# Designed miniproteins, single chains, continued (4): the designs that were tried, part 79

Each design is a single chain, and the fold is of that chain. pLDDT is the mean over its residues in the fold that is shown.

## One batch from the design tools (miniprotein)

Design m14718
Fold by ESMFold2-Fast:
Structure m14718 (fold): chain A 136 residues (1-136)
Amino acid sequence: GSHMEALKRLEEIRQELEELHTRYDGVAKRAKELIEKNASKYEVFNLAREVAYLAQRTARLLDEAIRLYKELGAPQEVIDQLEKLRDEARRLASEAFSLAIDIEQGKIKDVKKAAERIYELAERLSELTRQAIDLL
């Protein structure tokens, strides 16, 4: 593709990351509501699955942005920072998927603690996504 096509795709990625940042804030709010109420395992499971899916999408968008930035000859320092954020998003996605599996398998006795972990994951992903946007 042309340099202009790469720049257009990076703008689209930046817009998708802005949407993901908003979605993570929404997840954090819902996790707080689940902490405060007698939440069902079903509600916490669904929220863990949503976080896992969003984190996986964030990692895929960052991986694409890294490839485009390498093609455009972006500074190595920026690429290194994006790679760290991508790798962290992958780890957080894996943790959220593992949490969802543990809830489904009845390994989680304290539903409130599971909701607290989802809150922490969503807040870190929100911060990570903001850092990525600021690099693009």
Scores: mean pLDDT 91

Design m14719
Fold by ESMFold2-Fast:
Structure m14719 (fold): chain A 65 residues (1-65)
Amino acid sequence: SEAAERAVAALRALGTATLSREQVIAAGEAAGVSRAAVQAAIDALGAGETLSLGQAGGVLGLLYG
């Protein structure tokens, strides 16, 4: 979805190889998803406190389709 694509682009713009759980939650909230929904998606993928860009994309894909 366009919302997931924008959220992934925002995360890539940070220029880091890895992202914190809070950075992914903040990007999801900025894209219009609740904190609880983003946390549930992170947990569903088995991701911990640190995520790769691929894992972050997977989280956002679960939230937006």
Scores: mean pLDDT 72

Design m14720
Fold by ESMFold2-Fast:
Formats: C-alpha cells, sequence, structure tokens
Structure m14720 (fold): chain A 80 residues (1-80)
C-alpha cells in the first residue's frame, strides 16, 4: 500500500542515524538503571523508542511508532 511504501522510505532515510541514537539511548538507560550488562530485550527496546519520541520530528515519530507497534504485535503473537 501507499502507507507501507512511505513507511519503508522513512525507515531507509532514518535507519542509520536512528540505529546509532537507539544504541546511545540503550546505553543511557542501562547506566541509569545501574545494570550495564542488561540484555537488549523487546521491553527495553520499547523504552528506547519512548526515550527518543519527545525529541523526534514528525516523520521520525511515525517510524518509531511503527517500530514500537511491530514489537508489540510480535510480543502479542508469542503470548497467544
Amino acid sequence: SAEEEKLKELKKKYGEDLSERMRAAFEQLRAERGDENAPWTPALTLEVYDQLMPEADEDEQRVLEALKASIEAAQARLAG
């Protein structure tokens, strides 16, 4: 669909920069929790997205929301 195509282009545009900022936010969250060895879990990944959301532009927020929804959907499928 047109919305899937748009989302794919946005992921491509922000992919590298977003990945680096996600790593930085993940390390920051680990440091704040005092658990520098915490594994990168789906739950922690969702927290990383939430950490990045307030500073994100409109297009980046759309990408983050889609990534968050994908992880939540995957978790729901594993629970069902």
Scores: mean pLDDT 73

Design m14721
Fold by ESMFold2-Fast:
Structure m14721 (fold): chain A 90 residues (1-90)
Amino acid sequence: ISEATKKTIKAAIEAGDIHSLGILAMDPEKREYILKYLKENPEALEKVKEAAERELREAEELLERGDLLTQVAARLRKALVELAREELGL
C-alpha cells in the first residue's frame, strides 16, 4: 500500500469520513491497513464508530422527513454506512 494511500486513509479517519473509509475498505490491502490502524489507535476507532452511528441516524431521519430526492440520497448514505460497518467490523 502506497504512502499516498496511507495519508488518504488517515485523513478520512481524522475527518470521520465513513463513506470514503467504506469505499477504501473494498480493497483488501487498504482494509487491512485501516483495521490495523484502528486496532492500534483506540481513539480513532471510537471516532469512526461515532461517525458511523451519526451518519446512520441522520440518514434514517431524512428517510422519514425528506422529499423524494432527499430519501434517495438518504438510502444511498445508509447503504454506504452499512457497507463500511460490515467491511470494518463496526
Scores: mean pLDDT 80

Design m14722
Fold by ESMFold2-Fast:
Structure m14722 (fold): chain A 93 residues (1-93)
Amino acid sequence: SEEEVLEKLREAAKELVELLEEAKKDESKILEQTGKIIEILEETLEILKKYDPELAEKLQPYLDELKKLYEEGKITLEKLEKIVKGVLTLLVE
């Protein structure tokens, strides 16, 4: 249902904020927190592909960029925060 989808998106947004704040408190955990954020975004994207394909297309580039930075060992707190804030802006509309 639409209400169940909206609730899952709110939960995902809350978890993304919490994981970003944990990375800010301890940058040594940035890779661990980024891995968890990628998993949340992948699950969110699969839900959106079924219920809001246009929003899924807007979210995909953020996930692709984050995965590339993570795999290349180029993730920084600044880049992680920028991507997470971009995703949160899409999910709160």
Scores: mean pLDDT 86

Design m14723
Fold by ESMFold2-Fast:
Structure m14723 (fold): chain A 64 residues (1-64)
Amino acid sequence: MSTMERYVKTVEANPDISKDGIINLLRGGLHEEGVPNIDQIVEEMKTMSKEEQIEFMRKLAEQV
């Protein structure tokens, strides 16, 4: 299981996680996978709802 998949499962297991908490996990996962444009991805996620943030992380996990 990739680092990003692990973080997605962590978010899904913790429904009380904040939007900032999701963003912090995303930053960690993207950094460990060596993904470029982390700051740009984070700025996009700041405008999303929690549900949209989780869905976005799932899509990213498929690509890394």
Scores: mean pLDDT 76

Design m14724
Fold by ESMFold2-Fast:
Structure m14724 (fold): chain A 117 residues (1-117)
Amino acid sequence: MSPLQKELLELLEKLIKEEEDPEKKTALTLILLLAKQTTNPKVLEALKLIAERLSKAETRGQVRALALAAASIAANQDKPIEEALEIAKEALETMIDDEEARRYGLEVLEEIRERVG
């Protein structure tokens, strides 16, 4: 296990323990499972940012958009991060009907691109 993976798993366990909202808790648990199977350091950093934003999400739509982004990025961890982010962007644009939630997810993807791209 890499130091970054260990740090992310510890952060996720803390966020899950402190979370009272069941949908956020479920989404954070999904990210924890994805992080356990992720070896790509840029994808691990992306999942960390998504987890931090998800803990602060204000709407169910935002939680769902971030969970979809995390799942899409992790599913494409074998690709360059720029390609994984484009696939996640397409997933948000096609699967998230709520315009505010879609915008929020896309803003988080852009922040990931700036930090790890």
Scores: mean pLDDT 88

Design m14725
Fold by ESMFold2-Fast:
Structure m14725 (fold): chain A 103 residues (1-103)
Amino acid sequence: MQAQYDRMFAYLDQNIDVIQALQAQYQAQYAAIGQISDAQRARVDRIFASTTDFNIMSIVIDMINGADIIGQMQRDMNMSRGSAVYYMIQMIQRVIDRINAAR
């Protein structure tokens, strides 16, 4: 378990510049979409609070490798595009914060 976590973390650290560029892109997309409703934000915040660090790392790695995570969230979690982008921003920020804390 620890060895897998260490490999995933090392991969994310190696790709920090890509992660930061994608975060800037998603923040720009969210600004263009406009604010989600208070109900949509509350739903995403609940989902994010229950999302494990392992799952966050896995999702961000899949994003770096070109997976359509936003489309998956819209289909599988019945999220609006704005909610999916907001959730992605939250997950990416947690990864960035953990990498910076470990440096």
Scores: mean pLDDT 87

Design m14726
Fold by ESMFold2-Fast:
Structure m14726 (fold): chain A 80 residues (1-80)
Amino acid sequence: TEEKEKEVKKKIIHLEAQSTLLRMKALVSKNPEEKQKLLEASDKLETKADLAQKYLDSGDIEKAQKIADEGEAYYKKFMS
């Protein structure tokens, strides 16, 4: 439904924003290990956002939601 599509799109936008924030934190980090972890996390979130968007564009809303939810779970675990 259009409502489910909008919800998934909001999750994708959130993942893109989180990826950008981690990349910005990496840019200003003076610790090489922290910088590497932030860049890897940023790349994983961007990959999940891109994959979810591809499924959404193909009309597979349920797969798009699953991938977006996986990205959100990854971010929460990373921030723990």
Scores: mean pLDDT 89

Design m14727
Fold by ESMFold2-Fast:
Structure m14727 (fold): chain A 76 residues (1-76)
Amino acid sequence: MDKKLEELAKEALELINYIVNTPELSEEEKKKLIEEMSRKIAKKYIELGLFKRVDFEEIEEIIKYALEEGIEVLKS
């Protein structure tokens, strides 16, 4: 695994744990944090040549969905 992707994955996991353990965060704050992280991950995937720039929005949406599902699983 690429070291930059590993670091980004760790940052994403820390964000998920932060959201799960900080119930005082507003829904808008949670959405903003998830959106920002999804964009960072999508951008890194395109930068590394794993996906084309034209697919950016679709990749961002998939990553956002995965992060939201991760939060729900951890809240259970």
Scores: mean pLDDT 76

Design m14728
Fold by ESMFold2-Fast:
Parts: C-alpha cells; sequence; structure tokens
Structure m14728 (fold): chain A 84 residues (1-84)
C-alpha cells in the first residue's frame, strides 16, 4: 500500500515517535475526505462559492482529525503515567 509506505517513512523520520498506524489512519482519513471534496469540486466547478466551501471543509475536517488523534495520544500517555 502506497499510504502504508508513506506512513512508515514518516514514522521512521519522526523525532516525536508517532506510530506508523496513527499516521496511516490519518492519511487514509485525509484520502477519503479529499475524494469527497474532489467530487463536490468536479460537480460544482463553475460555482466558486461551493468550490471554496468544499476546500475549506476538507482542510477543517483533516485538521480536526489530526487534533483528535493528538488528544488520543495525550490521553493514552496520561493513562500510562497513572499506572506507574
Amino acid sequence: SKLREIARKMSENSSLGVPEETILEILEFQKRVKEEADKVIAENAEDKEKVSKAIARYIAEVLRRIGEEIDRLIAEEKEKKEEE
């Protein structure tokens, strides 16, 4: 899988130690949201407002998902410290 290869390389080069599977999940989510946005853009190419809103929604949804994954990793780290 091309996404898995990218996720592996990003994980290996991550100074923050972000897991490959976390990066893969974000990349797969980004791909799905982009495909939805691309469809709206293609169907509404002459409507600049709809195109702009589709792009803005795509960016917002990807950033929201990244934030949710960061929060999840922070929560998991906190739980590990409570078990020590």
Scores: mean pLDDT 74

Design m14729
Fold by ESMFold2-Fast:
Structure m14729 (fold): chain A 61 residues (1-61)
Amino acid sequence: DELREREEQRLRESGVATKAAVEKMKEYGEPKSQEEFDEMVKKATEAARKALQETRRRQEE
């Protein structure tokens, strides 16, 4: 069961990060300019990082 819990944790972390990034990118849609693209990437990365931090924080409390 510990192995399954580890895999679930990994999937959760990857899923949470991916979800956050995808949601952020959806908010921006397709970038019309390089500036929009850069901002989109930055915010998607930040959202992914925050989601990972929150997930880990909840696990440790």
Scores: mean pLDDT 70

Design m14730
Fold by ESMFold2-Fast:
Formats: C-alpha cells, sequence, structure tokens
Structure m14730 (fold): chain A 89 residues (1-89)
C-alpha cells in the first residue's frame, strides 16, 4: 500500500535526523509522513493511518515545544482515523 509505506519511510528518515540532532529536517519529514497518513485515510486505510499518526506523535514530542501545535493537529487526525476505523470494522 503506497501511502502507508511512504509514511513509514518518512518516519524512519525523521528518526535518523533526530539521532543526528537535525530537528528542522526531522520536523519536515514528520510533516510529510503525516500527509501520507492522511492520504492513507482518504483511501480507507483508517486502522493503518491511526497507527502511523500515533508513531508520528511520539517522534514529534521529541522535538519539544516547537512541535506542540502540530502535535495537537496530528492528535485530532488520529482521533478521526480511530473513529472511522471503528465504523468500518
Amino acid sequence: MKYVKEAEKYIELARKKLEEGNYEEAFKYLRIAGGYAVMAMMEGHFEEAEKLLGRIIEELKKLGDKAKDYVKKVETLRKKAKKYAELAK
């Protein structure tokens, strides 16, 4: 599944940038991963999107205060993905 795999790829890239101390590139890659998770949701992959958004939130929290507003946006998206996954069964 293209969008799920792309989201996972960008989460991995973000983790590598966090390890390097490159927080700006890490944040950029996490935003890209979030975009792919939303695309996965639009294709009906709600359960996979919820899990991806959860992983993105964990990595974003490592960026501290600079990512707080984006964490709130991703948490809202994750709640929507979870709700739609439960409805789809």
Scores: mean pLDDT 83

Design m14731
Fold by ESMFold2-Fast:
Structure m14731 (fold): chain A 80 residues (1-80)
Amino acid sequence: SVEERQAMNRVYREVARLVDELLNVEGKSREEALAAAREEIERLAKEYGLSDEQKAALIAAADQVADALYGGEDIPVPDV
């Protein structure tokens, strides 16, 4: 559905921004950034009524964002 895709994209963008801020602005470790990202995903998944499968996909996406940023790459763009 459109609402489901919009919710997933919103959560992804918020999480990607959080990971980038924690790693590149606040100087947090990858582990600390990912712990914060997982907490935020849990909160937003509950707020937007996301499934466990969608939540797992967002957690995997957060790991990819952190790896890309540590590798000096840009944040991956989500497919809509």
Scores: mean pLDDT 79

Design m14732
Fold by ESMFold2-Fast:
Structure m14732 (fold): chain A 56 residues (1-56)
Amino acid sequence: MDVLGDGTVTKEDVKAIIERVKAEAGENGLKAFDVDFDGTITDEEIDKIVAMLTAP
């Protein structure tokens, strides 16, 4: 994935980053992105992450 080439982070890119974090740090890494503490990252949480990364 080439997030650097377009300068825009998509929901798909965020999902890929989360999967990499899970693979490297396990569930502990996912807790950093699981703001809802539901044990699952929802589309709304991903949208929040995308919004933070696409700030001007």
Scores: mean pLDDT 60

Design m14733
Fold by ESMFold2-Fast:
Structure m14733 (fold): chain A 63 residues (1-63)
Amino acid sequence: ALAPGDEVVLVGGPEEYIGKRGVVGEVEGDEVWVALLDEEGRSLGYPVKVKASDLEPATEPLP
């Protein structure tokens, strides 16, 4: 489950956000506010609201 402060990667939703990293701000049911980061880990300055199903943990599970 996602919690505030978790690092995530966008895997769905708008194409311009796919593959971007972010930090979970607030979880509202099936929707999540994410503070997006650029390729250098800098904040883009605004949060976006996406579906929880469009997010994955930034760390992949090891085999």
Scores: mean pLDDT 72

Design m14734
Fold by ESMFold2-Fast:
Structure m14734 (fold): chain A 81 residues (1-81)
Amino acid sequence: MEEALKVIKEMEDAINAGDKERVKELIPQGEKLAEQAEKEGRYDVAAALYETIARGYEFLGDTEKSEEWRKKAEELRKKAK
């Protein structure tokens, strides 16, 4: 849990700072943590990470990747409720 919250905060900070290189570094870290959270049945955590990854891709101008990760987050949110 601590790593997931840290990556979410670091991604928000990087986007707010306009740090494209940091966002690019955080995306694969977020993806790995999200996959692990999903395997553990922590769907709320995985969904939050997928939403964070989608924001990262949107910031980088990759709208198609952003939409893919948003859809994954929505499906996990339905499972978490």
Scores: mean pLDDT 83

Design m14735
Fold by ESMFold2-Fast:
Structure m14735 (fold): chain A 53 residues (1-53)
Amino acid sequence: MSSILKEIGNMLRDMGDLYQKILAARKAGDEVAMQKAVEEMNQYNQQYLQKMS
């Protein structure tokens, strides 16, 4: 149970980092890097969903 709360906290932090990565790529005008970061975030979301489901 406490492990679930820790997992949620870690997931929120990691997702925040990925979101910042996407923003940085957009600011740089690097469409390839932005797309890669979005795909990385989608993979992380899928992993998170499986753990919570």
Scores: mean pLDDT 76

Design m14736
Fold by ESMFold2-Fast:
Structure m14736 (fold): chain A 112 residues (1-112)
Amino acid sequence: GLTISGRVVRLSPDGRELEIEGEYSKEAPGDVRPGRGAAVANLKDGGIGAAATSPEGHQVGAAGRLVEYSEDKAVGEVEIGSTDGGWGRGRLEIEANGDKGRARVEALETRP
């Protein structure tokens, strides 16, 4: 899966738009440059998406439609693609806790 941990960079005054930016969460000690990513949810148009780039230049993106939205969480059904040719369908969750944000993409169906 794809995990982005970082900060809330946008929350609209009406609470209908949420955007986070951050880094890949990795447990490996000595990572010189962690990967970067961003995730966004917009209740007005019902869209949700995330994108991340690894230190090696590998890119993963997910985009789809909101199915659940609350004060601190957005969930959507997404299609997933990557620069290595991988594809899938799955779920994207974006969570906010104060100024902190996290997004997680979970693949439920992948290329056979």
Scores: mean pLDDT 73

Design m14737
Fold by ESMFold2-Fast:
Structure m14737 (fold): chain A 69 residues (1-69)
Amino acid sequence: SQSEVAAALQRLAKDLGETHWKPGTFETLAALVVEGKEPLKWLSQALVKFTYTKATPEEVEQRLLFYLA
């Protein structure tokens, strides 16, 4: 569900050191993926860009999938 994706994103962003994103940002990103407008890979790439993490988009996607399982 959108709320489960948003919760997984918020947890992942915190793990990557980002604590300042508003809750509404996670809901908006989750909606784009759940509605099929953007692939999960796009979301992983966006998290890498906006959290300034050293992790690769592939590593971020694997961790996101783990939180969604």
Scores: mean pLDDT 69

Design m14738
Fold by ESMFold2-Fast:
Structure m14738 (fold): chain A 55 residues (1-55)
Amino acid sequence: SRIQETLERYQKSAELIEKQLAENPDMSPRDKAALERALQNAKENADTLQKILAS
């Protein structure tokens, strides 16, 4: 389903962002804040889609 595919994309995005944060400890505060917000959004969207699929 499109919902399952969208969920998998958000999960993949979260994994990639977490890897970038872990591998780049010297990144600028601005870049770090932007990635942390993107990570939060990806996790929240994935959680919402999982709840819809569990219904």
Scores: mean pLDDT 86

Design m14739
Fold by ESMFold2-Fast:
Structure m14739 (fold): chain A 59 residues (1-59)
Amino acid sequence: SSVTQQRIQQLEERIEQLREEGREQAAKTTDPLQATRLLFLTITRQSELFLEIRRLERS
């Protein structure tokens, strides 16, 4: 449906925003542990959004 397509586009845009934010935050830190934590949080949130997209695509 058009509603589903619009929701998928919104989720894709959010994933791109999170990637950009994650790169900016990681670039500002010199602490390897903090960089790892930021990467983990970014990957985790992106994974949640990817799973939502996958579920919508199967609908």
Scores: mean pLDDT 82

Design m14740
Fold by ESMFold2-Fast:
Structure m14740 (fold): chain A 56 residues (1-56)
Amino acid sequence: MEEELRKKEKEERRKRIIEIASASARELGGIAKYLMEPEYREELERAEEELRELEE
């Protein structure tokens, strides 16, 4: 029952997702795709989807 808490949680979750996506995909760029483990790709896709959901 905390509107500010929900917003804060959403913001933190979004920040974490952005950080993961940014570090794995944006920071490493194309090289990341080659050096990235299958697990990282799945995590990235999941993070990207979560990020999109938060924007909606």
Scores: mean pLDDT 62

Design m14741
Fold by ESMFold2-Fast:
Structure m14741 (fold): chain A 106 residues (1-106)
Amino acid sequence: AAALLAKILDKIIEAARRVFSGEERERLVEELDKARDAVKAGDFDKASEYLEKARRIAREVGTPEGERLAEVIDLTIEAVKNPEDATKLTAAALRAIGFLLDIELK
């Protein structure tokens, strides 16, 4: 679970770096990096906290891409809170991959 969640977060970070710029990108990537490091440490409570901060920043951007990133983060929070739930892990992974693919196709 932790290894897959870390890979999902790596894809979310990659997508955020491609879509956002300036201070908003730096703030988003910082919170997402902290969430990934918390997942790698097995601290899912801290990971959830950092992801909630990243979700707020994504929504504050006020763009369709920010809203889509917030949705991906929301599913990832559900997976982090339930790391044994294969359905929630799969939903988070598929949404993150879908978001990244949509960016690459544009």
Scores: mean pLDDT 82

Design m14742
Fold by ESMFold2-Fast:
Structure m14742 (fold): chain A 97 residues (1-97)
Amino acid sequence: SLTDELLSLANSILDELKEAAVKAAREAGVPEEVAYRVVSDFTPTIIGMLRNLSREETVQALASLILIEAQRRNLKVSREQAVALADAIVDAAEKAL
């Protein structure tokens, strides 16, 4: 099924995306826990977005998810920081796929 395919792909790249996201979070000044949680929860969604949306749309959507996760944790993250982190995660996902 499409779900099984996306989950299989997500599982194959998850550790690489987690490592890249944590590194990118340090560089963007985003708490590592936000990056780790977003990648842990949304890797299949990121793959689905990359298949159905432009890169730019995927980055903006992922940045919004980062901001929502930061807000849930009562952590301060700017839109600019979220976009920088999202761009790096999307770049890593494209290279891993």
Scores: mean pLDDT 87

Design m14743
Fold by ESMFold2-Fast:
Structure m14743 (fold): chain A 99 residues (1-99)
Amino acid sequence: DPLAILDKLLEETKDLSVEERYNFFLEKLKQLIGRDPEQGILDLKAILADPEARVYLIAYYFEYRKYHNLKYPTLPERFFLLSLPGGEEIFKKLEEWYK
């Protein structure tokens, strides 16, 4: 259940600063996909196969946007993330969390 994974992730990180959450999600995403998402093309098969990796990827992009003082992902990034299984529900939950 991607929303249950997200709820646990948000509760575990609620007391972290924006910078600390950004780094936390980045490091967890690196562990789940086996490489640095900032340095190359993401393994879409690994992301699609693992619901936890999908949640961390979407959360990472939300923290990235907030850290760089951007309101939303770009249209191409948003369409990509929304196309992931559970992506629309995860996005809606994160938008509610960050309002």
Scores: mean pLDDT 67

Design m14744
Fold by ESMFold2-Fast:
Structure m14744 (fold): chain A 102 residues (1-102)
Amino acid sequence: MNVPPYLQLVDAFNEAVVKKNMEPLIEKLKELLNLAKAGSKAAESALRVFLDYGIGHLEKKGLLPEAVEHLRQAKASLDAKDYEAALEHAIKGLTLLITYKK
């Protein structure tokens, strides 16, 4: 059964949160960014929706402004087709989010 890319990102994010380990999420981000680079509109859309949801949620709560800026930079880099910069900023923003309230 083909799991939609967005649900794959949500599952990887939840695993990273539960295990306190970024590796599952980093691997899924790399996979989907490579698919987007290869022309997958579904992967590109999933990445954009995931980043937009994270940005909106954090902004509404007034939490983690540094994480918000990194997620915005990740989205801007994705729009510019700079997939390496998109990955770097997504990792930085999501790491801050996952390690919040240690």
Scores: mean pLDDT 82

Design m14745
Fold by ESMFold2-Fast:
Structure m14745 (fold): chain A 86 residues (1-86)
Amino acid sequence: KLAEAKEGVTNALRHVARLAAAGDVETAERAGRLSVKALRDKGYTEAAEALEKALPGLIERASKAPSVEEGERIGREVGEELGREL
Protein backbone atom coordinates (compact mmCIF):
# COMPACT_ATOMS: atom_id res chain seq x y z
CA LYS A 1 0.00 0.00 0.00
CA LEU A 2 2.67 2.54 1.02
CA ALA A 3 4.95 1.13 -1.71
CA GLU A 4 2.17 1.66 -4.29
CA ALA A 5 1.71 5.27 -3.12
CA LYS A 6 5.47 5.93 -3.32
CA GLU A 7 5.62 4.42 -6.82
CA GLY A 8 2.67 6.56 -7.92
CA VAL A 9 4.35 9.74 -6.64
CA THR A 10 7.70 8.86 -8.24
CA ASN A 11 6.13 7.99 -11.62
CA ALA A 12 4.03 11.18 -11.57
CA LEU A 13 7.05 13.38 -10.78
CA ARG A 14 9.14 11.80 -13.56
CA HIS A 15 6.31 12.14 -16.12
CA VAL A 16 5.52 15.78 -15.16
CA ALA A 17 9.24 16.69 -15.21
CA ARG A 18 9.68 15.19 -18.72
CA LEU A 19 6.70 17.20 -20.03
CA ALA A 20 7.98 20.44 -18.46
CA ALA A 21 11.51 19.84 -19.82
CA ALA A 22 9.99 19.29 -23.28
CA GLY A 23 8.54 22.83 -23.05
CA ASP A 24 4.87 21.94 -22.38
CA VAL A 25 4.39 23.45 -18.92
CA GLU A 26 0.57 23.61 -19.29
CA THR A 27 0.34 19.86 -20.02
CA ALA A 28 2.81 19.15 -17.18
CA GLU A 29 0.59 21.10 -14.73
CA ARG A 30 -2.53 19.23 -15.93
CA ALA A 31 -0.80 15.82 -15.68
CA GLY A 32 0.32 16.74 -12.15
CA ARG A 33 -3.24 17.65 -11.09
CA LEU A 34 -4.59 14.38 -12.55
CA SER A 35 -1.93 12.37 -10.68
CA VAL A 36 -2.80 14.11 -7.38
CA LYS A 37 -6.50 13.33 -7.97
CA ALA A 38 -5.74 9.67 -8.80
CA LEU A 39 -3.80 9.25 -5.54
CA ARG A 40 -6.59 10.91 -3.51
CA ASP A 41 -9.24 8.72 -5.20
CA LYS A 42 -7.24 5.64 -4.05
CA GLY A 43 -7.13 6.96 -0.47
CA TYR A 44 -3.40 7.87 -0.53
CA THR A 45 -4.10 11.31 0.97
CA GLU A 46 -0.60 11.90 2.45
CA ALA A 47 1.09 10.95 -0.86
CA ALA A 48 -1.35 13.15 -2.82
CA GLU A 49 -0.61 16.15 -0.55
CA ALA A 50 3.16 15.60 -0.82
CA LEU A 51 2.94 15.42 -4.64
CA GLU A 52 0.70 18.53 -4.83
CA LYS A 53 3.18 20.51 -2.70
CA ALA A 54 6.19 19.39 -4.79
CA LEU A 55 4.68 20.04 -8.25
CA PRO A 56 5.23 23.84 -8.61
CA GLY A 57 8.95 23.64 -7.74
CA LEU A 58 9.46 20.53 -9.89
CA ILE A 59 7.82 22.14 -12.94
CA GLU A 60 9.92 25.31 -12.51
CA ARG A 61 13.19 23.33 -12.23
CA ALA A 62 12.37 20.89 -15.05
CA SER A 63 11.20 23.65 -17.45
CA LYS A 64 14.73 25.13 -17.19
CA ALA A 65 16.43 21.77 -17.90
CA PRO A 66 18.59 21.64 -21.07
CA SER A 67 17.11 18.26 -22.11
CA VAL A 68 14.20 15.87 -21.46
CA GLU A 69 16.72 13.41 -19.97
CA GLU A 70 17.86 16.04 -17.42
CA GLY A 71 14.20 16.81 -16.68
CA GLU A 72 13.57 13.12 -15.92
CA ARG A 73 16.67 13.10 -13.65
CA ILE A 74 15.24 16.07 -11.71
CA GLY A 75 11.87 14.29 -11.41
CA ARG A 76 13.59 11.12 -10.13
CA GLU A 77 15.63 13.11 -7.58
CA VAL A 78 12.53 14.89 -6.22
CA GLY A 79 10.63 11.56 -6.19
CA GLU A 80 13.40 9.88 -4.15
CA GLU A 81 13.38 12.79 -1.67
CA LEU A 82 9.57 12.61 -1.23
CA GLY A 83 9.77 8.80 -0.97
CA ARG A 84 12.06 9.15 2.06
CA GLU A 85 9.45 11.36 3.78
CA LEU A 86 6.52 8.98 3.08
Scores: mean pLDDT 83

Design m14746
Fold by ESMFold2-Fast:
Structure m14746 (fold): chain A 68 residues (1-68)
Amino acid sequence: ARVIEVGRTTAIIDAGNELEIGDEVTIHTSRGDILATVIEVNRERNEATIDAGSIDGVEIGDEVENST
């Protein structure tokens, strides 16, 4: 999966179908790996919202791996 939108404290990723609320994911940024938790899933759009506590350094196109 990849980051498609970056918010103030959250990001949206292009994977909703294989994720559930509470799943942990790893965001691979140019500055290192960030752990995030899935807080919302939109199955119709195939999107999930993730919360990393700190979204600083996360960019659109960053690779996201399911860590659960």
Scores: mean pLDDT 80

Design m14747
Fold by ESMFold2-Fast:
Structure m14747 (fold): chain A 64 residues (1-64)
Amino acid sequence: MDEETLLEKLKLLYEDPRIKKLFKDEEDLVNFFRKTLEEKGKEAVEEIIETLLSLVPDMRERLK
């Protein structure tokens, strides 16, 4: 999955109130994404998306 798609998936997850409450604001989410991508790479971002999806598994169908 490319970086743009990963960020778009994270932003879609952020629109869910169950995920939104985990971050201070959208900038907090974007900073977390960028830091993870820059320090650990795309696979680490994919793992974060999977972790968030484990909290909101019904969102998985909406992201496909």
Scores: mean pLDDT 78

Design m14748
Fold by ESMFold2-Fast:
Structure m14748 (fold): chain A 67 residues (1-67)
Amino acid sequence: SIKEELEKRRKLGRELVVDFIIGSFKDMGREDLAKKAEQAAKNKDEQTIIELQDQVSDEIIAYLKKL
């Protein structure tokens, strides 16, 4: 059904976002933020993941300024 398909897509989308956030922080050497994202994912803390998703752009900009 459409409802089951949308639920599967939302779950997959969340997993991809979490993996992107963790990978980005690891690539930038921000182990503190990578660990925070891993713990939030483990605890299903969606609010913390949303906050880190908003923060990741600022952290990327800060990282690029050091290059």
Scores: mean pLDDT 78

Design m14749
Fold by ESMFold2-Fast:
Structure m14749 (fold): chain A 83 residues (1-83)
Amino acid sequence: SPAQRKEILLGAFVGVADIQLSVLRRSTEPNEVKIAQLEKLLEKLEERLKEAKADPSISQSVIDEIERRIAKVKEELAKFKAQ
C-alpha cells in the first residue's frame, strides 16, 4: 500500500541519515564543507518530519526516529560552528 511504502522509505532515510552523521563525525573535510552537508541533511529531515506528521498512517515510532536524528544533526552542527 502507499502508506506501507512511505513508512519503509522513511525508515530507510533514517538509516541513511545515521550513516551520513557517522561519516561526517569522522571526516577530515574542512568545517565549512561539513556544516553545508549537515545543513542539507537537516533540511531533508525537517521536510520528511513535516510529511510524516501530516500523514496519520505513519507510525509514531518513525516520527520519533526522525525527530531524534534532527536533534543529533543540530548538536553536530552547533559543535562544528563553534570550532
Scores: mean pLDDT 83

Design m14750
Fold by ESMFold2-Fast:
Structure m14750 (fold): chain A 77 residues (1-77)
Amino acid sequence: MLEELRRRAEEALAAGDEAALAEAVRRAAELLARGLIAAGADPAEVAAGLRAVADEARAQGHDAVAEAVRAVADEVA
């Protein structure tokens, strides 16, 4: 599953399709967050980690990706 989402993200990035990249990253973030919480991770720490990733994406000019990851962080916390 994550490998398929990574492939979609790579294809979207190569094509310059920011919306498709944001969708793939959002789905990957949701799966990773749910998996970590199911394994016993603190939801607040997971949300903090996702917010850091969103801040980095925004710093690199990937605003749609940053918004997608930020939304997942807000759902988790």
Scores: mean pLDDT 79

Design m14751
Fold by ESMFold2-Fast:
Structure m14751 (fold): chain A 94 residues (1-94)
Amino acid sequence: ATVSQSPKELVVAEGQTATFTCTVTGAKIASAELVRVEDGKVLGFDTRVSYEVKVSIPNLTKEDSGEYRCVAQTEKLEVLTSEPTKLTVTAESK
């Protein structure tokens, strides 16, 4: 099975929500986590049995800029890690 994360790059204003989509091909997702690459912080967790899950980070700050990976466990107990998405948080538009 293969996991992909979209989009590859995401630019969002401060205070907004960033949404990441994890898609698995060849198996169903048993659980999925969004993990910050810099510190390994888990930012979202979903246990729905599905081929696609969405994980959102609300109320963004400039410190939330960085790389994020989807880590998915399949029904076959396979652990899949996506390529990272680069998140850039821009200054809040008044």
Scores: mean pLDDT 76

Design m14752
Fold by ESMFold2-Fast:
Structure m14752 (fold): chain A 69 residues (1-69)
Amino acid sequence: MEEIQAIEERIKELLATATPEQRKQISAVYRELAAERAPELEAATDPERLAQLQKEFLEELLARIEEIL
């Protein structure tokens, strides 16, 4: 839980420094990853599995944001 919050806060910090052009790129990446991960997240009935999938999604998103910035 704390790990997910830390990743979300880091993403928020990076977004605050991003230019409008970078924010558009990040939004596109977010939409692509969300669409790709949605079936797995919807299928997860176990809270621990759901948390793991959310963490993996956010870690992948963070890595791609850092590559854009």
Scores: mean pLDDT 80

